# Ledger of designs, part 83: designed miniproteins, single chains, continued (3)

Each design is a single chain, and the fold is of that chain. pLDDT is the mean over its residues in the fold that is shown.

## One batch from the design tools (miniprotein)

Design m10867
Fold by ESMFold2-Fast:
Structure m10867 (fold): chain A 84 residues (1-84)
Amino acid sequence: MKEEIRKAAEEGGGPRGATAASLSVAGYTNASDETIARAVRLGREKGPEGAAEMAELAYKDGNASPQVAAEGAIRGARAAKNAL
């Protein structure tokens, strides 16, 4: 799961892809404003590893299955790449 999300963030074009992946995971968890802010920060500061950390947090909190988190990250990262 975590590795799949990191790969999706890398495919999405570096820091932009990582930020989109982190945001997408947050959206799949019905995230609070604080969680959304954390997702943006992790994607920007840590890149693909930040997206992976966000997915792990979502899974641990029980708000999303690993599969849902991974799918969200993949879609978010690819949307960022396509918008470029």
Scores: mean pLDDT 61

Design m10868
Fold by ESMFold2-Fast:
Structure m10868 (fold): chain A 101 residues (1-101)
Amino acid sequence: ARELAERGLELGRRGVEAGKEGNGIEGGRLSIEGGSLASQALDLDPDADRETAELAKRAGELSAEGGVLAMKSDPSALSLGAGGALAGIGAAFDGELVLRK
């Protein structure tokens, strides 16, 4: 679980970076993968420790940001960016719910 959350965080960070550089297609793809990995980390361990939940929440937040930046940087990345934003939002919310225990 933790390893998936850590990888999701790294991909979310890269998605934000790609989006800021105007590479919306790459940013959107990275954001989808980052958010998906964060959600998978929590799905594998719904009782994840605080560190894993914090990593998954942050991965989701960055994936959502990267998805939004992807949509703004390249009109052809609209679907990829929207997918990344939704995946990121879902992961961030799930991580927050684990932290509220």
Scores: mean pLDDT 80

Design m10869
Fold by ESMFold2-Fast:
Structure m10869 (fold): chain A 59 residues (1-59)
Amino acid sequence: RERLAALLARTDVPEHVKQAALDTWDDPVQGAVALHELAGLVADPALREELLALVRELR
């Protein structure tokens, strides 16, 4: 969660989208879906790669 919050603070996506990802973090299926949608909205390739790496860490 803390790592996700730190990454989200560096993204330019709307606050509502960030909150949705945090709210679903404890659900391995819905959390992964929310992070995948966030990665699609992130224009910075480096931040997008960090988000996708975090999704992989969820297993």
Scores: mean pLDDT 72

Design m10870
Fold by ESMFold2-Fast:
Structure m10870 (fold): chain A 80 residues (1-80)
Amino acid sequence: KLTDLELNLIRMDAHYVKKKAEEVLKETDDPNVRAAAQKVIDAAERVLNAEDEEFKKKWEELQKAIVDYIRAKKEAKAKA
């Protein structure tokens, strides 16, 4: 069971990650990187709007979206 402090820290992280993903959409024209960044934004919004029992699941979905974004960015850089 997560404490209120841990829940608030995860929400702050989700808000920060969402802002950074929105910045990426302004800086890149690569469609795969844009799609991955959009999934990070969507997952972060789900964490921020999650209640009680859904919170851990939505946080895990956000973590997966971040990993998928890192892979997409690495693949785009390798092709450049």
Scores: mean pLDDT 80

Design m10871
Fold by ESMFold2-Fast:
Structure m10871 (fold): chain A 64 residues (1-64)
Amino acid sequence: SAMEEEERRRRNEELAEQAEREIVRYVLTGDKAALAKAKELLKQIEDPELKAGMEKGIAAAEAL
């Protein structure tokens, strides 16, 4: 249903926002636990575009 699709979209967006916050925390603090949390959140993202974006963000952060 449209309501279930909208809820799934919001959930994926929330997971992506949480992952992005953890990536930023890692970049600012060097806290490897934040990087690990971002990777766990990435595993929960079902949306392929959001997942690809977060994978790129994690790779960029690790390259610093």
Scores: mean pLDDT 86

Design m10872
Fold by ESMFold2-Fast:
Structure m10872 (fold): chain A 80 residues (1-80)
Amino acid sequence: LSEKEKEILKKAAELGIREAAEKGIIGDDKASELSNFILEILENAKSLEEAIEKLKEYGKKNPDLKEAVEIIIKKIEELK
């Protein structure tokens, strides 16, 4: 990820996780789990496109997090 792409992903994750928590979609445990996954993406993804693909796969594997993941992806698209 470029510096700009890292900033987009960080901001999108912060905004998306906050929105999901405020709406009662996820609790503290799930917010922490999702934040840790975002850190893994920041270390390993080569592009925002790869980051979005990894987020989609994570949502498929963790259905309880799918809505929160979709909110984060929407924030990424808005910040691009």
Scores: mean pLDDT 82

Design m10873
Fold by ESMFold2-Fast:
Structure m10873 (fold): chain A 72 residues (1-72)
Amino acid sequence: MDEILEFGSQNGGPGQTSWSWYLVRRGDELIGYVQASNGSTVSLQVGDKTVTATGSSDNTQQSGRVVTPIPP
């Protein structure tokens, strides 16, 4: 079962900077999700891993995700 631990977002509307990130727990794993648009960059550290997304200036969103085990 997926559990959202933390999240952040900003939506500026069409043609404006938008980004979001989510930290989710799935059993014994941590999952980081990032999305960015309109030339913005967002990075999220999850354990020893980092996921980064960089949006284009043409209204398309770029996304990334990383999965890491919960440290012992």
Scores: mean pLDDT 68

Design m10874
Fold by ESMFold2-Fast:
Structure m10874 (fold): chain A 87 residues (1-87)
Amino acid sequence: AEEQAEEIKRLLDTVAETLRKLGMSDEEVERAVREIKNRILEAAGLPVKENPTDEDILEAAKRLSPRELAVITTAGALRAIGDALDK
């Protein structure tokens, strides 16, 4: 769970950097990462939040399989990149 949560954090950091390179503002990047984090929380049966924390992702990682975490995070990342390219 902790290792999976740390991997998700690294993936989200990579997504954020990619979105910045695609011309998104810091505010837009923060919104995109927040959206992905909230999808992970929702899939784990946890309440969505305005500011999801690393602890929230760790709790979700305890409830989801590594495969479910990877699929949800990857789908969210692809959607965010697609939204950035549509601008």
Scores: mean pLDDT 81

Design m10875
Fold by ESMFold2-Fast:
Structure m10875 (fold): chain A 64 residues (1-64)
Amino acid sequence: SRETAERLVEEFRTWLEENPDASRDQVRAQLMKAVDEASENLDFETLEEFQQELARVYQEWLAR
C-alpha cells in the first residue's frame, strides 16, 4: 500500500538521522533491507514509486 511505502521511507529517513556517522556501506545495507521489505509487501507500481523516493533520500544524504 502507499501508506506502507511512506512508512518505510520515513523509517529510512529516521534511521539516517539516528545514525549521522553511518558509513556508505551501512547506509546501502539499510537501503537494501528497506527495498527487500518493500518488494515483499508492495505491488509493482507502488514499489517503483517507493524506489524513486528512497533513491532521492539517499541522494540527499550523499549531498550532505
Scores: mean pLDDT 81

Design m10876
Fold by ESMFold2-Fast:
Structure m10876 (fold): chain A 70 residues (1-70)
Amino acid sequence: MKKPKVIGAKGGAPSHLPADERERRQRVATAAGQAAKEELEKLDPSIDANTRAGEAGRQAYEAERARLAA
């Protein structure tokens, strides 16, 4: 039988956190990851793509934090 093993694949949030707090943190992390991926796709491999992706992710994280604080 196939046993899907996805438990602990991404240990970004502690499992004992309240559901709403865990969801909020997951949204912030997802937004940052999405922005970093989009920036990487726009950049040419000959450019410092990893540095640019890191900056985009950081900016998205900051923006999502500000949005949640509003």
Scores: mean pLDDT 61

Design m10877
Fold by ESMFold2-Fast:
Structure m10877 (fold): chain A 85 residues (1-85)
Amino acid sequence: GSYTVSITGLDKELAEELKKLAEENGAKVEVTEGDRYEVTITGLDRELALELAERAKAAGASVTVVEDGKVVYEYTDDTTEPIGV
């Protein structure tokens, strides 16, 4: 199937890097600017979709991976350390 990766919580530099990587691999990319950058990438194979998801996760971003319109993977980065119990 065709994979779509939606990434939120990126800075401008990382959003531009992910856009370039996806476009170099023949994927379609949409970038939305707000307080943080959002990137939606469509037309990915499974391997590239998982690579982009791991890169976004490593950068502290939230990721949703969709295959043929169905959510197959979702990750929300919670970088807030527990301040004790």
Scores: mean pLDDT 75

Design m10878
Fold by ESMFold2-Fast:
Structure m10878 (fold): chain A 104 residues (1-104)
Amino acid sequence: SDKKKAAAQESLAASEAGMRALADDVAEKASKDPELVEAFRRAVDEAIALIRAGGSPEEVNRRVLEASDYISKMLSPREAAQVSSALAILASGGVFSSDLLKKV
């Protein structure tokens, strides 16, 4: 239905915006290592692109884990765990919304 499609599109857009906002926050905190920040942003952008393309949950999760590894190198263990958990939740929501768009 048009309403289900609109809701799924809105949820997908919110997931993408949330992932990018999280990446911007990490980059601001970790500006001392521009190469790690660039690699981290690339992993997040690749996860978003895979979600948009309706890629497999396994492939999206691989990019999220790569991003989490970079976060662990840039932030304190507590902050890294918190940000990595938020990124995983946002990416899972995006995968779910993208899958719904294939079915409506």
Scores: mean pLDDT 83

Design m10879
Fold by ESMFold2-Fast:
Structure m10879 (fold): chain A 61 residues (1-61)
Amino acid sequence: MQEVLEEVFARLAEVARAHPDDYAALAAALGEGSRRLEEAGLTDMARRLHQSAEYFRALAA
């Protein structure tokens, strides 16, 4: 797996384990992950993370 993809998913796993009911924290981590994947050229994966971030952001509101 590419290093950037590995780092993004490792961070997402950390946030999910530490804050399982903190939808705002999960949304923020997903949004940051999406941005990093987009910058790395992983556009399809970035879009999926962005959609997930928006979903959890709505739940946190």
Scores: mean pLDDT 80

Design m10880
Fold by ESMFold2-Fast:
Structure m10880 (fold): chain A 87 residues (1-87)
Amino acid sequence: SDVERQLAEIEADPSISETEREVARLRAEAMELMKQLPEEKQKELQEEARKRLAELDENGADDLEGLLEVYREILERAKKELEKVKA
């Protein structure tokens, strides 16, 4: 999968910081959970992620802590939506 390939590339590069690896791991986890959601919810979460990433770009794309927060928030949102689908 594209997510697995991207994560493997990041983990294989020793020049990449541990924070950047954490971002990659959280992104991969969020993407895997989103695949289990209905198509409408997948699009909704993708739109939300895009907006939040655009806000980080306004403040400078080097905000790794901001990236961690975005992906953690999207992951938590995906978990909550998945619980609703299973209920």
Scores: mean pLDDT 73

Design m10881
Fold by ESMFold2-Fast:
Structure m10881 (fold): chain A 98 residues (1-98)
Amino acid sequence: DLLAELAEALAKRYGLDEAQKKALLEGLRLIARGIEEGKVWEGLEEAQAVVDAQLSDPEMRVKLIGALGEFAGELTRLVKEEGKSIEEAVAEWLKRYA
């Protein structure tokens, strides 16, 4: 599961605990489902809310919520503009963090 691998890479990079990592994985899945349903920005809004609920550090919050937004934008570009599958787009994004 490439989304689980991405969540692990981000959790390691940002020092996330297990609850925060689980919320991040749920958020990434909401964004990916949003792409499939043509509702990526609605999926991003849900993802940001789920992740934000697990974050108390304002600096970490800004960085991680920002990373979700960048992921949604890049996933949209790769899938909608370059014709890649969600799996291919996630694999390309993972290269930045793995």
Scores: mean pLDDT 80

Design m10882
Fold by ESMFold2-Fast:
Structure m10882 (fold): chain A 72 residues (1-72)
Amino acid sequence: EKEAIEAAKSTGSEKAVEYTKKALEAAREGNREEANAYARKAVSILQEDPKVSEEQILKAQLALGKALSELS
Protein backbone atom coordinates (compact mmCIF):
# COMPACT_ATOMS: atom_id res chain seq x y z
CA GLU A 1 0.00 0.00 0.00
CA LYS A 2 2.63 2.57 1.08
CA GLU A 3 4.81 1.75 -1.94
CA ALA A 4 1.88 2.29 -4.34
CA ILE A 5 1.06 5.69 -2.80
CA GLU A 6 4.72 6.77 -2.80
CA ALA A 7 5.16 5.70 -6.44
CA ALA A 8 2.11 7.79 -7.41
CA LYS A 9 3.43 10.77 -5.39
CA SER A 10 6.77 10.54 -7.23
CA THR A 11 4.94 11.43 -10.49
CA GLY A 12 3.75 14.78 -9.07
CA SER A 13 0.15 14.02 -10.09
CA GLU A 14 -2.23 14.76 -7.21
CA LYS A 15 -5.15 13.21 -9.12
CA ALA A 16 -3.22 9.95 -9.63
CA VAL A 17 -2.46 9.86 -5.88
CA GLU A 18 -6.16 10.40 -5.05
CA TYR A 19 -7.32 7.58 -7.36
CA THR A 20 -4.53 5.29 -6.09
CA LYS A 21 -5.79 5.82 -2.51
CA LYS A 22 -9.41 5.21 -3.60
CA ALA A 23 -8.39 1.98 -5.37
CA LEU A 24 -6.64 0.72 -2.21
CA GLU A 25 -9.65 1.64 -0.03
CA ALA A 26 -12.06 -0.18 -2.36
CA ALA A 27 -9.78 -3.24 -2.35
CA ARG A 28 -9.68 -3.28 1.47
CA GLU A 29 -13.51 -3.13 1.52
CA GLY A 30 -13.64 -6.14 -0.83
CA ASN A 31 -14.97 -4.09 -3.75
CA ARG A 32 -12.71 -5.50 -6.48
CA GLU A 33 -14.69 -3.95 -9.35
CA GLU A 34 -14.47 -0.43 -7.88
CA ALA A 35 -10.79 -0.95 -6.97
CA ASN A 36 -9.97 -1.92 -10.58
CA ALA A 37 -11.94 1.06 -11.93
CA TYR A 38 -10.03 3.53 -9.72
CA ALA A 39 -6.71 1.84 -10.56
CA ARG A 40 -7.43 2.24 -14.30
CA LYS A 41 -8.26 5.94 -13.75
CA ALA A 42 -4.99 6.50 -11.86
CA VAL A 43 -2.89 4.87 -14.62
CA SER A 44 -4.85 6.72 -17.35
CA ILE A 45 -4.14 10.07 -15.66
CA LEU A 46 -0.42 9.27 -15.58
CA GLN A 47 -0.37 8.11 -19.22
CA GLU A 48 -2.08 11.34 -20.36
CA ASP A 49 0.38 13.59 -18.45
CA PRO A 50 3.37 14.50 -20.71
CA LYS A 51 5.42 15.44 -17.60
CA VAL A 52 5.31 11.86 -16.27
CA SER A 53 8.01 9.51 -17.57
CA GLU A 54 7.38 5.98 -18.83
CA GLU A 55 9.54 4.69 -15.94
CA GLN A 56 7.37 6.52 -13.37
CA ILE A 57 4.19 5.13 -14.94
CA LEU A 58 5.59 1.57 -14.91
CA LYS A 59 6.71 1.82 -11.26
CA ALA A 60 3.34 3.24 -10.16
CA GLN A 61 1.41 0.61 -12.13
CA LEU A 62 3.47 -2.30 -10.75
CA ALA A 63 3.30 -1.05 -7.15
CA LEU A 64 -0.47 -0.52 -7.34
CA GLY A 65 -1.04 -3.91 -9.00
CA LYS A 66 0.98 -5.66 -6.29
CA ALA A 67 -0.87 -3.84 -3.48
CA LEU A 68 -4.30 -4.65 -4.99
CA SER A 69 -3.33 -8.33 -5.39
CA GLU A 70 -2.29 -8.50 -1.71
CA LEU A 71 -5.54 -6.82 -0.55
CA SER A 72 -7.92 -8.92 -2.67
Scores: mean pLDDT 80

Design m10883
Fold by ESMFold2-Fast:
Structure m10883 (fold): chain A 75 residues (1-75)
Amino acid sequence: GSPQPFLDQGRALLARGRYEEALEAFKIALHIAEENGDKEAEAEALRGIGEVYERQGRLEEAARYYEKAEELLRE
């Protein structure tokens, strides 16, 4: 399947403050992107997860996910 519908849902849920639902949507998108070898969608999902943690004040977790996204796009 496509990660795009789950990326779109994750962003919408994040905008509404539904952090746990946003995390679930982004994690599903990440799994689909990984199965497809879609590095750009993987990075987008990882950044989405990072943004959820940042909005929750979980800055250390957010930093780890942003770093994973950046490392992925360098290769």
Scores: mean pLDDT 89

Design m10884
Fold by ESMFold2-Fast:
Structure m10884 (fold): chain A 66 residues (1-66)
Amino acid sequence: SEKGMSMAMELMRRYGVDYVELKPSKDGKSVEIVNRKTGEVVGVVTEDTTRQEIADYLLKARKLAL
């Protein structure tokens, strides 16, 4: 979702998280949060995804990068 992608990008900018990249799904309905180092998908953002869930995905990605 466009809203989910915008929210994830805002959180990444706010927390300075460069351990991940955002990849739109092939159907364009979701955005995968992918660990840059491993290529692992740590979470999927949709229009129903909460800010807390996105923060948890980013925290998981950070732990995997360190």
Scores: mean pLDDT 71

Design m10885
Fold by ESMFold2-Fast:
Structure m10885 (fold): chain A 75 residues (1-75)
Amino acid sequence: SPEEQKAALQSLPDSQLAGLILQAAKDEDVAALQKLLELSGPKLNSPAVVAALQQILKTSNNVPILELVEKALAA
């Protein structure tokens, strides 16, 4: 369920959540990245996750991925 997915993601160490976000962006899995960003809640502001999002902005050329990451960083 969305509640179970949210609880699971928010219970992960920040470094592991950051790793999942980086992997979804590397795989160009827009749907997975969107879900990870939606369900991260306050962990979007963690230093590890912010660093991951900044890395994606520097390395990705996938427009949907970049749009999702820019929106997440603006929040």
Scores: mean pLDDT 83

Design m10886
Fold by ESMFold2-Fast:
Formats: C-alpha cells, sequence, structure tokens
Structure m10886 (fold): chain A 78 residues (1-78)
C-alpha cells in the first residue's frame, strides 16, 4: 500500500470540480480511500492506494482538472 499527500491549488470557484473529481478517484481501480480538507482555494488530499501506479494515476487525474493551477504531492509506502 502507498499513501499520497497532495496539496491542490485552484482558481476561484474550481474547488467543487476538484471535489467531484475526488469522488471519481475514489471509484478508480486500486484506490482504497480518499480523504480531503478545504482551505480557501486549496484542497489538501490524502489518497490510500494499493500500489504506486494507482497513486500516480490519481495524481495525474487531479492535475488534469480544469481550474487546478498547482499540485504538490508526495507518495509514501505504508
Amino acid sequence: MVEVHASVTTAPGAVPTVLATLDKIKSMPGILDVDYHVHGNTVGVVITAEDKEAAEKAVQTLSSVPGVTRVESHITEV
């Protein structure tokens, strides 16, 4: 198992789109859990995945969301 800690910075009004994408990520193969918190235009995300490939696909999906300006992520084996 691996855990992703990500900070997602968005344009104003794009947070709901990020949250909808997190719901989709929760349904992706190899994703075990998704937790998040919102502070202004930043979404802090914790994703638990079966392997690094599933985790990297989740981060790629977040980075592709319209209105996301920056994603900072760290993947750790747990």
Scores: mean pLDDT 84

Design m10887
Fold by ESMFold2-Fast:
Structure m10887 (fold): chain A 100 residues (1-100)
Amino acid sequence: MSKKEKLIETIKNLKEKMKDYAKRHLTPEQAEEVIKLIDEFYKKMIELIEKNPDDYEGVLKLADEFLEKLRERYPDNQKLIDMAELFKEELKKAIEEIKK
């Protein structure tokens, strides 16, 4: 796989895991809102990578913006915030492996 394809697959896999977490651990209403936010940021990340495949800083910035929106909307849901932080770290690790 190209570096671009590896990054897209990583983001896709993290997106699906985050959606599964939301469906299992949130109320149906909260899950719908969080899934919508996940899809919005996934779309932004893919559009950025397709335009600028080496813009790893831009991808990580979008991950930070997603995490901040979760903190603003669900400040008392520490497990959701922790899960989003773990997925950001997995994305960061995947980017470092792709850079090699």
Scores: mean pLDDT 83

Design m10888
Fold by ESMFold2-Fast:
Structure m10888 (fold): chain A 87 residues (1-87)
Amino acid sequence: SAEELARTALRDGERGLELGKEGYKEKSAIKAVNLGTAGALISSGALFLADLARKRGAPQELVDRAVQAAEDGLKASKKALEHADKL
C-alpha cells in the first residue's frame, strides 16, 4: 500500500541517519567509509520510496517525515565520508 511505502521510507531514512552518525564517530577510515556509504545508499532509496508513496496517495504528514529523515540521513552520511578523509 501507499502507507506501507511511506512507513518503509521513514524507517529506511531513520536507519540511514543512524549509520551516518555512527560513521562520523568511527576511528577507522574503512569503517567510516563503509557506514557513510551504507547510510547514503539506504537514505537515497528512502527518498525514492517516499516519492512513490506520495504519488500513490500516502498521508502527506507521513511522506514529509520520511523525506526529512532521508535528507538528514544523506547529510549525516556525507559528514561520515568527509570525516573518513581525516582518519
Scores: mean pLDDT 90

Design m10889
Fold by ESMFold2-Fast:
Structure m10889 (fold): chain A 80 residues (1-80)
Amino acid sequence: AAVDQAIADLVEAARANDLDALREAGARLIELVKALPQSEREAVLEKFQNALKPIYDSLSPDVQAEVERIAAELREIAAS
């Protein structure tokens, strides 16, 4: 529930071009993923990518850059 809500908030912020809300939702998602067992981290990364893929090309360059930063940090955490 908390992970799904954080991803939903992140998608909403991205669609709204709200970079501050995107950073806050991204930080929340990262903290939630750090608290998960390693076996569950890859599934969250996949959910994140699947949620953003349909809207990615419509996002501003600044929002795309922040999404890529969040994705990179999630990949690092999933690999740990």
Scores: mean pLDDT 85

Design m10890
Fold by ESMFold2-Fast:
Structure m10890 (fold): chain A 84 residues (1-84)
Amino acid sequence: KQEEIDKLEKEALERFYKKGVELAKKSPDPGRVANAIGAALNAYAESPEEAIEVIKELMDPQLADEAVKTLREEFEKIEEARKK
C-alpha cells in the first residue's frame, strides 16, 4: 500500500500547489503567496504540520486560513488512506 500512499501524497501536493497559484492571483502580493507556498512544499517533506506552520508564518492571515484548510484536507485524506 506504500505505492497508493505515495500517489496520494503527490496528488495532494499538486492540488495544494494549484490552490497556491489561485491564491497568488487573488493576492495584492502574489510574490509573498508564491514564496509561502514554495516554503510550505519544502517543509512538507519534513512533516505536514511543519508546512502548516510555515503558511501561518509567511502568508497573510486571510489567505493563510484558506491555504491551511486545503493542506489540512489533503493531509486528512492521506491519513485515512494509511489507516485503511
Scores: mean pLDDT 75

Design m10891
Fold by ESMFold2-Fast:
Structure m10891 (fold): chain A 87 residues (1-87)
Amino acid sequence: MSQAQIDADITEGMVLMAISVAEIEVDSHPLSTEEARDLVALLTKAYQQSLTPALRDRVIAVLRRGAERAADEEGRRILTEAAERLA
């Protein structure tokens, strides 16, 4: 248990929390275009800070699910393009 391992575990916990909050928001209501842009910004940062393939795959899954539940075509396109770019 090095200092680097402790710092990594804290970062992973924060990333997991961000992804979990995004999953709840996607399941709660159809996303507007503005909400879709905010979600892409949040999840892109979460993806970049994800230390495991499982967390990265989970980010892509949330973006794709958000696209399916988007209220409008523009929001759907934004989320779909983000998922394809990260995959």
Scores: mean pLDDT 79

Design m10892
Fold by ESMFold2-Fast:
Structure m10892 (fold): chain A 75 residues (1-75)
Amino acid sequence: MEEELDKEIQLGIAEIALAVTVHTGLRQGLTPEQIRADIDATAERIISQVDDPELKEEIRKLAEEHKAWAEARAA
């Protein structure tokens, strides 16, 4: 239970960081390509501090979802 809770907290923090990255990029008038690059950079920075391979994969999935969201909002 505690290990699951720690993973949920880390995943939640990653989701917030990725969402902030998208909103900041859109607000600054960045292109979808620049926002995608910033999402990748943010995800890799978080992943580099995570030891759990399952959590790394979930963070990668969140990054892909946020890229799709950024493209939809920029169009």
Scores: mean pLDDT 80

Design m10893
Fold by ESMFold2-Fast:
Structure m10893 (fold): chain A 68 residues (1-68)
Amino acid sequence: SELTKEAEYRRELLREVREERGVELTEGQLDVLEIYAEYFDLAEEAEYQKELGNDVLAELLEEVAKRL
């Protein structure tokens, strides 16, 4: 479906942004990013993660949202 293709594209962008920023992620953190790739509003999710104190994850999601 179109939603599945969008999720895969977001997952690829998340990988690219992570590599560009030099962020090392554990296997568990990569699994979490895989779930977030299915979210259609990554900017809203980034704001929420920032409130929780997950600044690194929030910055990754915000940058990906800007490239969408």
Scores: mean pLDDT 72

Design m10894
Fold by ESMFold2-Fast:
Structure m10894 (fold): chain A 91 residues (1-91)
Amino acid sequence: SRDAIIAQLVADGSLDDIQLAIIFDIFDTDGDGRINGGDFFNTLRSYGYNPSAQEIMDIVRRGDTDGDGYINYRAINQQQGIVLSPAQAAA
């Protein structure tokens, strides 16, 4: 189940960017790439993950491009993967 996957990902008390991206995807029920940051962090705390203010700010800085409190996890995944701009991909 979704809850069991989240619990396993937070069980070691550490989340890397890939694990965090998987959790974001699970919370995005509409597949639009956006989730509410408050609901997200509250749910993680209920599973025993207590992110520091620095960790929260890092995630929000990378994901909240609109400043509206919704995390765009597609932007986070893009920054963790190899992304080429059109200008860099071709001469």
Scores: mean pLDDT 61

Design m10895
Fold by ESMFold2-Fast:
Structure m10895 (fold): chain A 80 residues (1-80)
Amino acid sequence: SPAEARARQLLAEMRRTVDALKEAVKAGDYDTALRLLQEFVRLANELEALRDHMTPGQRAEFDRLMAEAERLILEAEALR
């Protein structure tokens, strides 16, 4: 479906954002981490609206990315 295709695109963007956030946190680049977190929140809101149109695999990936981002946010807060 178009919604499933959109979810696939947004999940790919979210994964890239989480990977970039992880690198920013490792580098101690707090300003970059905050910008990436804002982008992550935007993607998460769009994906949540599509949740009922996702495959089980897409929902599982979304839940994993959410959990990884939560861990990275806690790590970023510890840099201050």
Scores: mean pLDDT 86

Design m10896
Fold by ESMFold2-Fast:
Structure m10896 (fold): chain A 80 residues (1-80)
Amino acid sequence: MSREEAIELLEGMIAQLPELREELAKLVPEEVAEELARGIGEALERALELLKEGASVEEVAEELKRGLEPVAERLLEALA
């Protein structure tokens, strides 16, 4: 995946966050869905900034994983 392709993918994901938030609200309380969507959005925005600053796709993927870890933990807690 090129940097340009990764940027387009991340921008597309960010654009779909409102739809993701609505889908999450079907699975978890609305407040939790909002927290999860915000956390995902912050992680995606950070990844996009790093790509635009010249970071490698591999570095950005690792950073995105780290940013999404708290979101995954929160989702699992909400589903328990």
Scores: mean pLDDT 81

Design m10897
Fold by ESMFold2-Fast:
Structure m10897 (fold): chain A 92 residues (1-92)
Amino acid sequence: APVRLQLDLTLTNTGDKTVTVDLVALAASTDPAASVAVSASSVTLAPGETAKATATATLPASEDVEDGSATLPLVVDGELAGTIKVTVRRAA
């Protein structure tokens, strides 16, 4: 059966201006890759605001798969600001 990991993301704007954060999931270049889906495609945060989003990582249903990874790019005001790396491993 596929393994799913839910990640609760807390986003806080520590700057002095309103920003829009775009959440986009990418399949990792690692074989086998985990897929990542997000609960919201974008979040707008005023200074000092906090928002919550959920990311779900899914590892394929294969007994030969020990782990998988995916990279979630973090885009702020249309520019790449960082990445979130997700790793999913099967429990023994």
Scores: mean pLDDT 65

Design m10898
Fold by ESMFold2-Fast:
Structure m10898 (fold): chain A 88 residues (1-88)
Amino acid sequence: MIEEIKVSIAIEELPEEGLVVAVEVVARDKVSGGEARALGYIFYRDGKFEIEYKPAVSVSPETKLSEEEAKELEDLTKKEAEKVVQEL
């Protein structure tokens, strides 16, 4: 059960892509206290924004993400990344 959610937005420099906006969602499991993470990278190419999403992963070995919890983190990451693109 996900209890604590932190959303971070940062400008990062990737070696091949240059400057990108990274949207990171970190959630803490209510029972184990372990953490899970999902990422979205926003690129600007050919006059448009493109978003690349990474699957949700457990940061702590004791955190087992259910398929539903992983999807919830991934859906939240997509929502936050799309919101950032709308503000740009």
Scores: mean pLDDT 72

Design m10899
Fold by ESMFold2-Fast:
Structure m10899 (fold): chain A 70 residues (1-70)
Amino acid sequence: APLPSDEDVRRDVEGLLEKAREAYEKGDIVTAANYLTAAGVLASAATDPEVREEMRKRIRELGEEIEKAK
């Protein structure tokens, strides 16, 4: 099965974070949370631990921003 490269993981996680932010800005907190969950799963596929930690940090920061809206 095709596996994402670390570059693909970065790009796809960034895309999911952008979608999460857009959903949050529209007031769709549930959809925003779902995109963050998908981003977290995708970040775990990165082979480089530095890439995984970078992506996890960004997901956590946006998740904290969204959580404040509840």
Scores: mean pLDDT 78

Design m10900
Fold by ESMFold2-Fast:
Structure m10900 (fold): chain A 60 residues (1-60)
Amino acid sequence: SSMDREKLREAVRLLEESIAGLRAAYERLRDSDPEEAARLQAQIDNLEALRRRLREEIEA
């Protein structure tokens, strides 16, 4: 339904905002705290995978 698609699109938008924030944190920590930066990269990868799955649902 259109309302379900709107909810999925909003979820994708929020995920994109979260990913952008985590990428900014990654760049700040990459040189000073590589171990924390690696954990942030893993979180980014997980959220990008979730975003891809939600986009597939919107296009189905």
Scores: mean pLDDT 86

Design m10901
Fold by ESMFold2-Fast:
Structure m10901 (fold): chain A 97 residues (1-97)
Amino acid sequence: IEEKKKELIELIKKDKRLTEEEKESIISGIDSLIDDGADEEAIKAVLDEIIKGLKEGKTEEGIKKGVEKGSIIQTAKLFGISLEEARAIIDAELAAM
């Protein structure tokens, strides 16, 4: 995780497409997930998708996919439920927004 986090921060800092505000928001979001004690697999899923998005020039898509996957994994582990059940909860949460 620490190695992936360092790679992500370096990619973000070097990305000329992102504003300084967007860069700070992404880094802050990741720090919050780690500080809040999010599951290691959930954090890894977020980092992997954002890194992939940055490398492919699809940063916004990468962030959305990372947050979705991370939230599903975190919810499943936190409540001891299946990934399918966790996805249903996340889908209901998003529909309520």
Scores: mean pLDDT 73

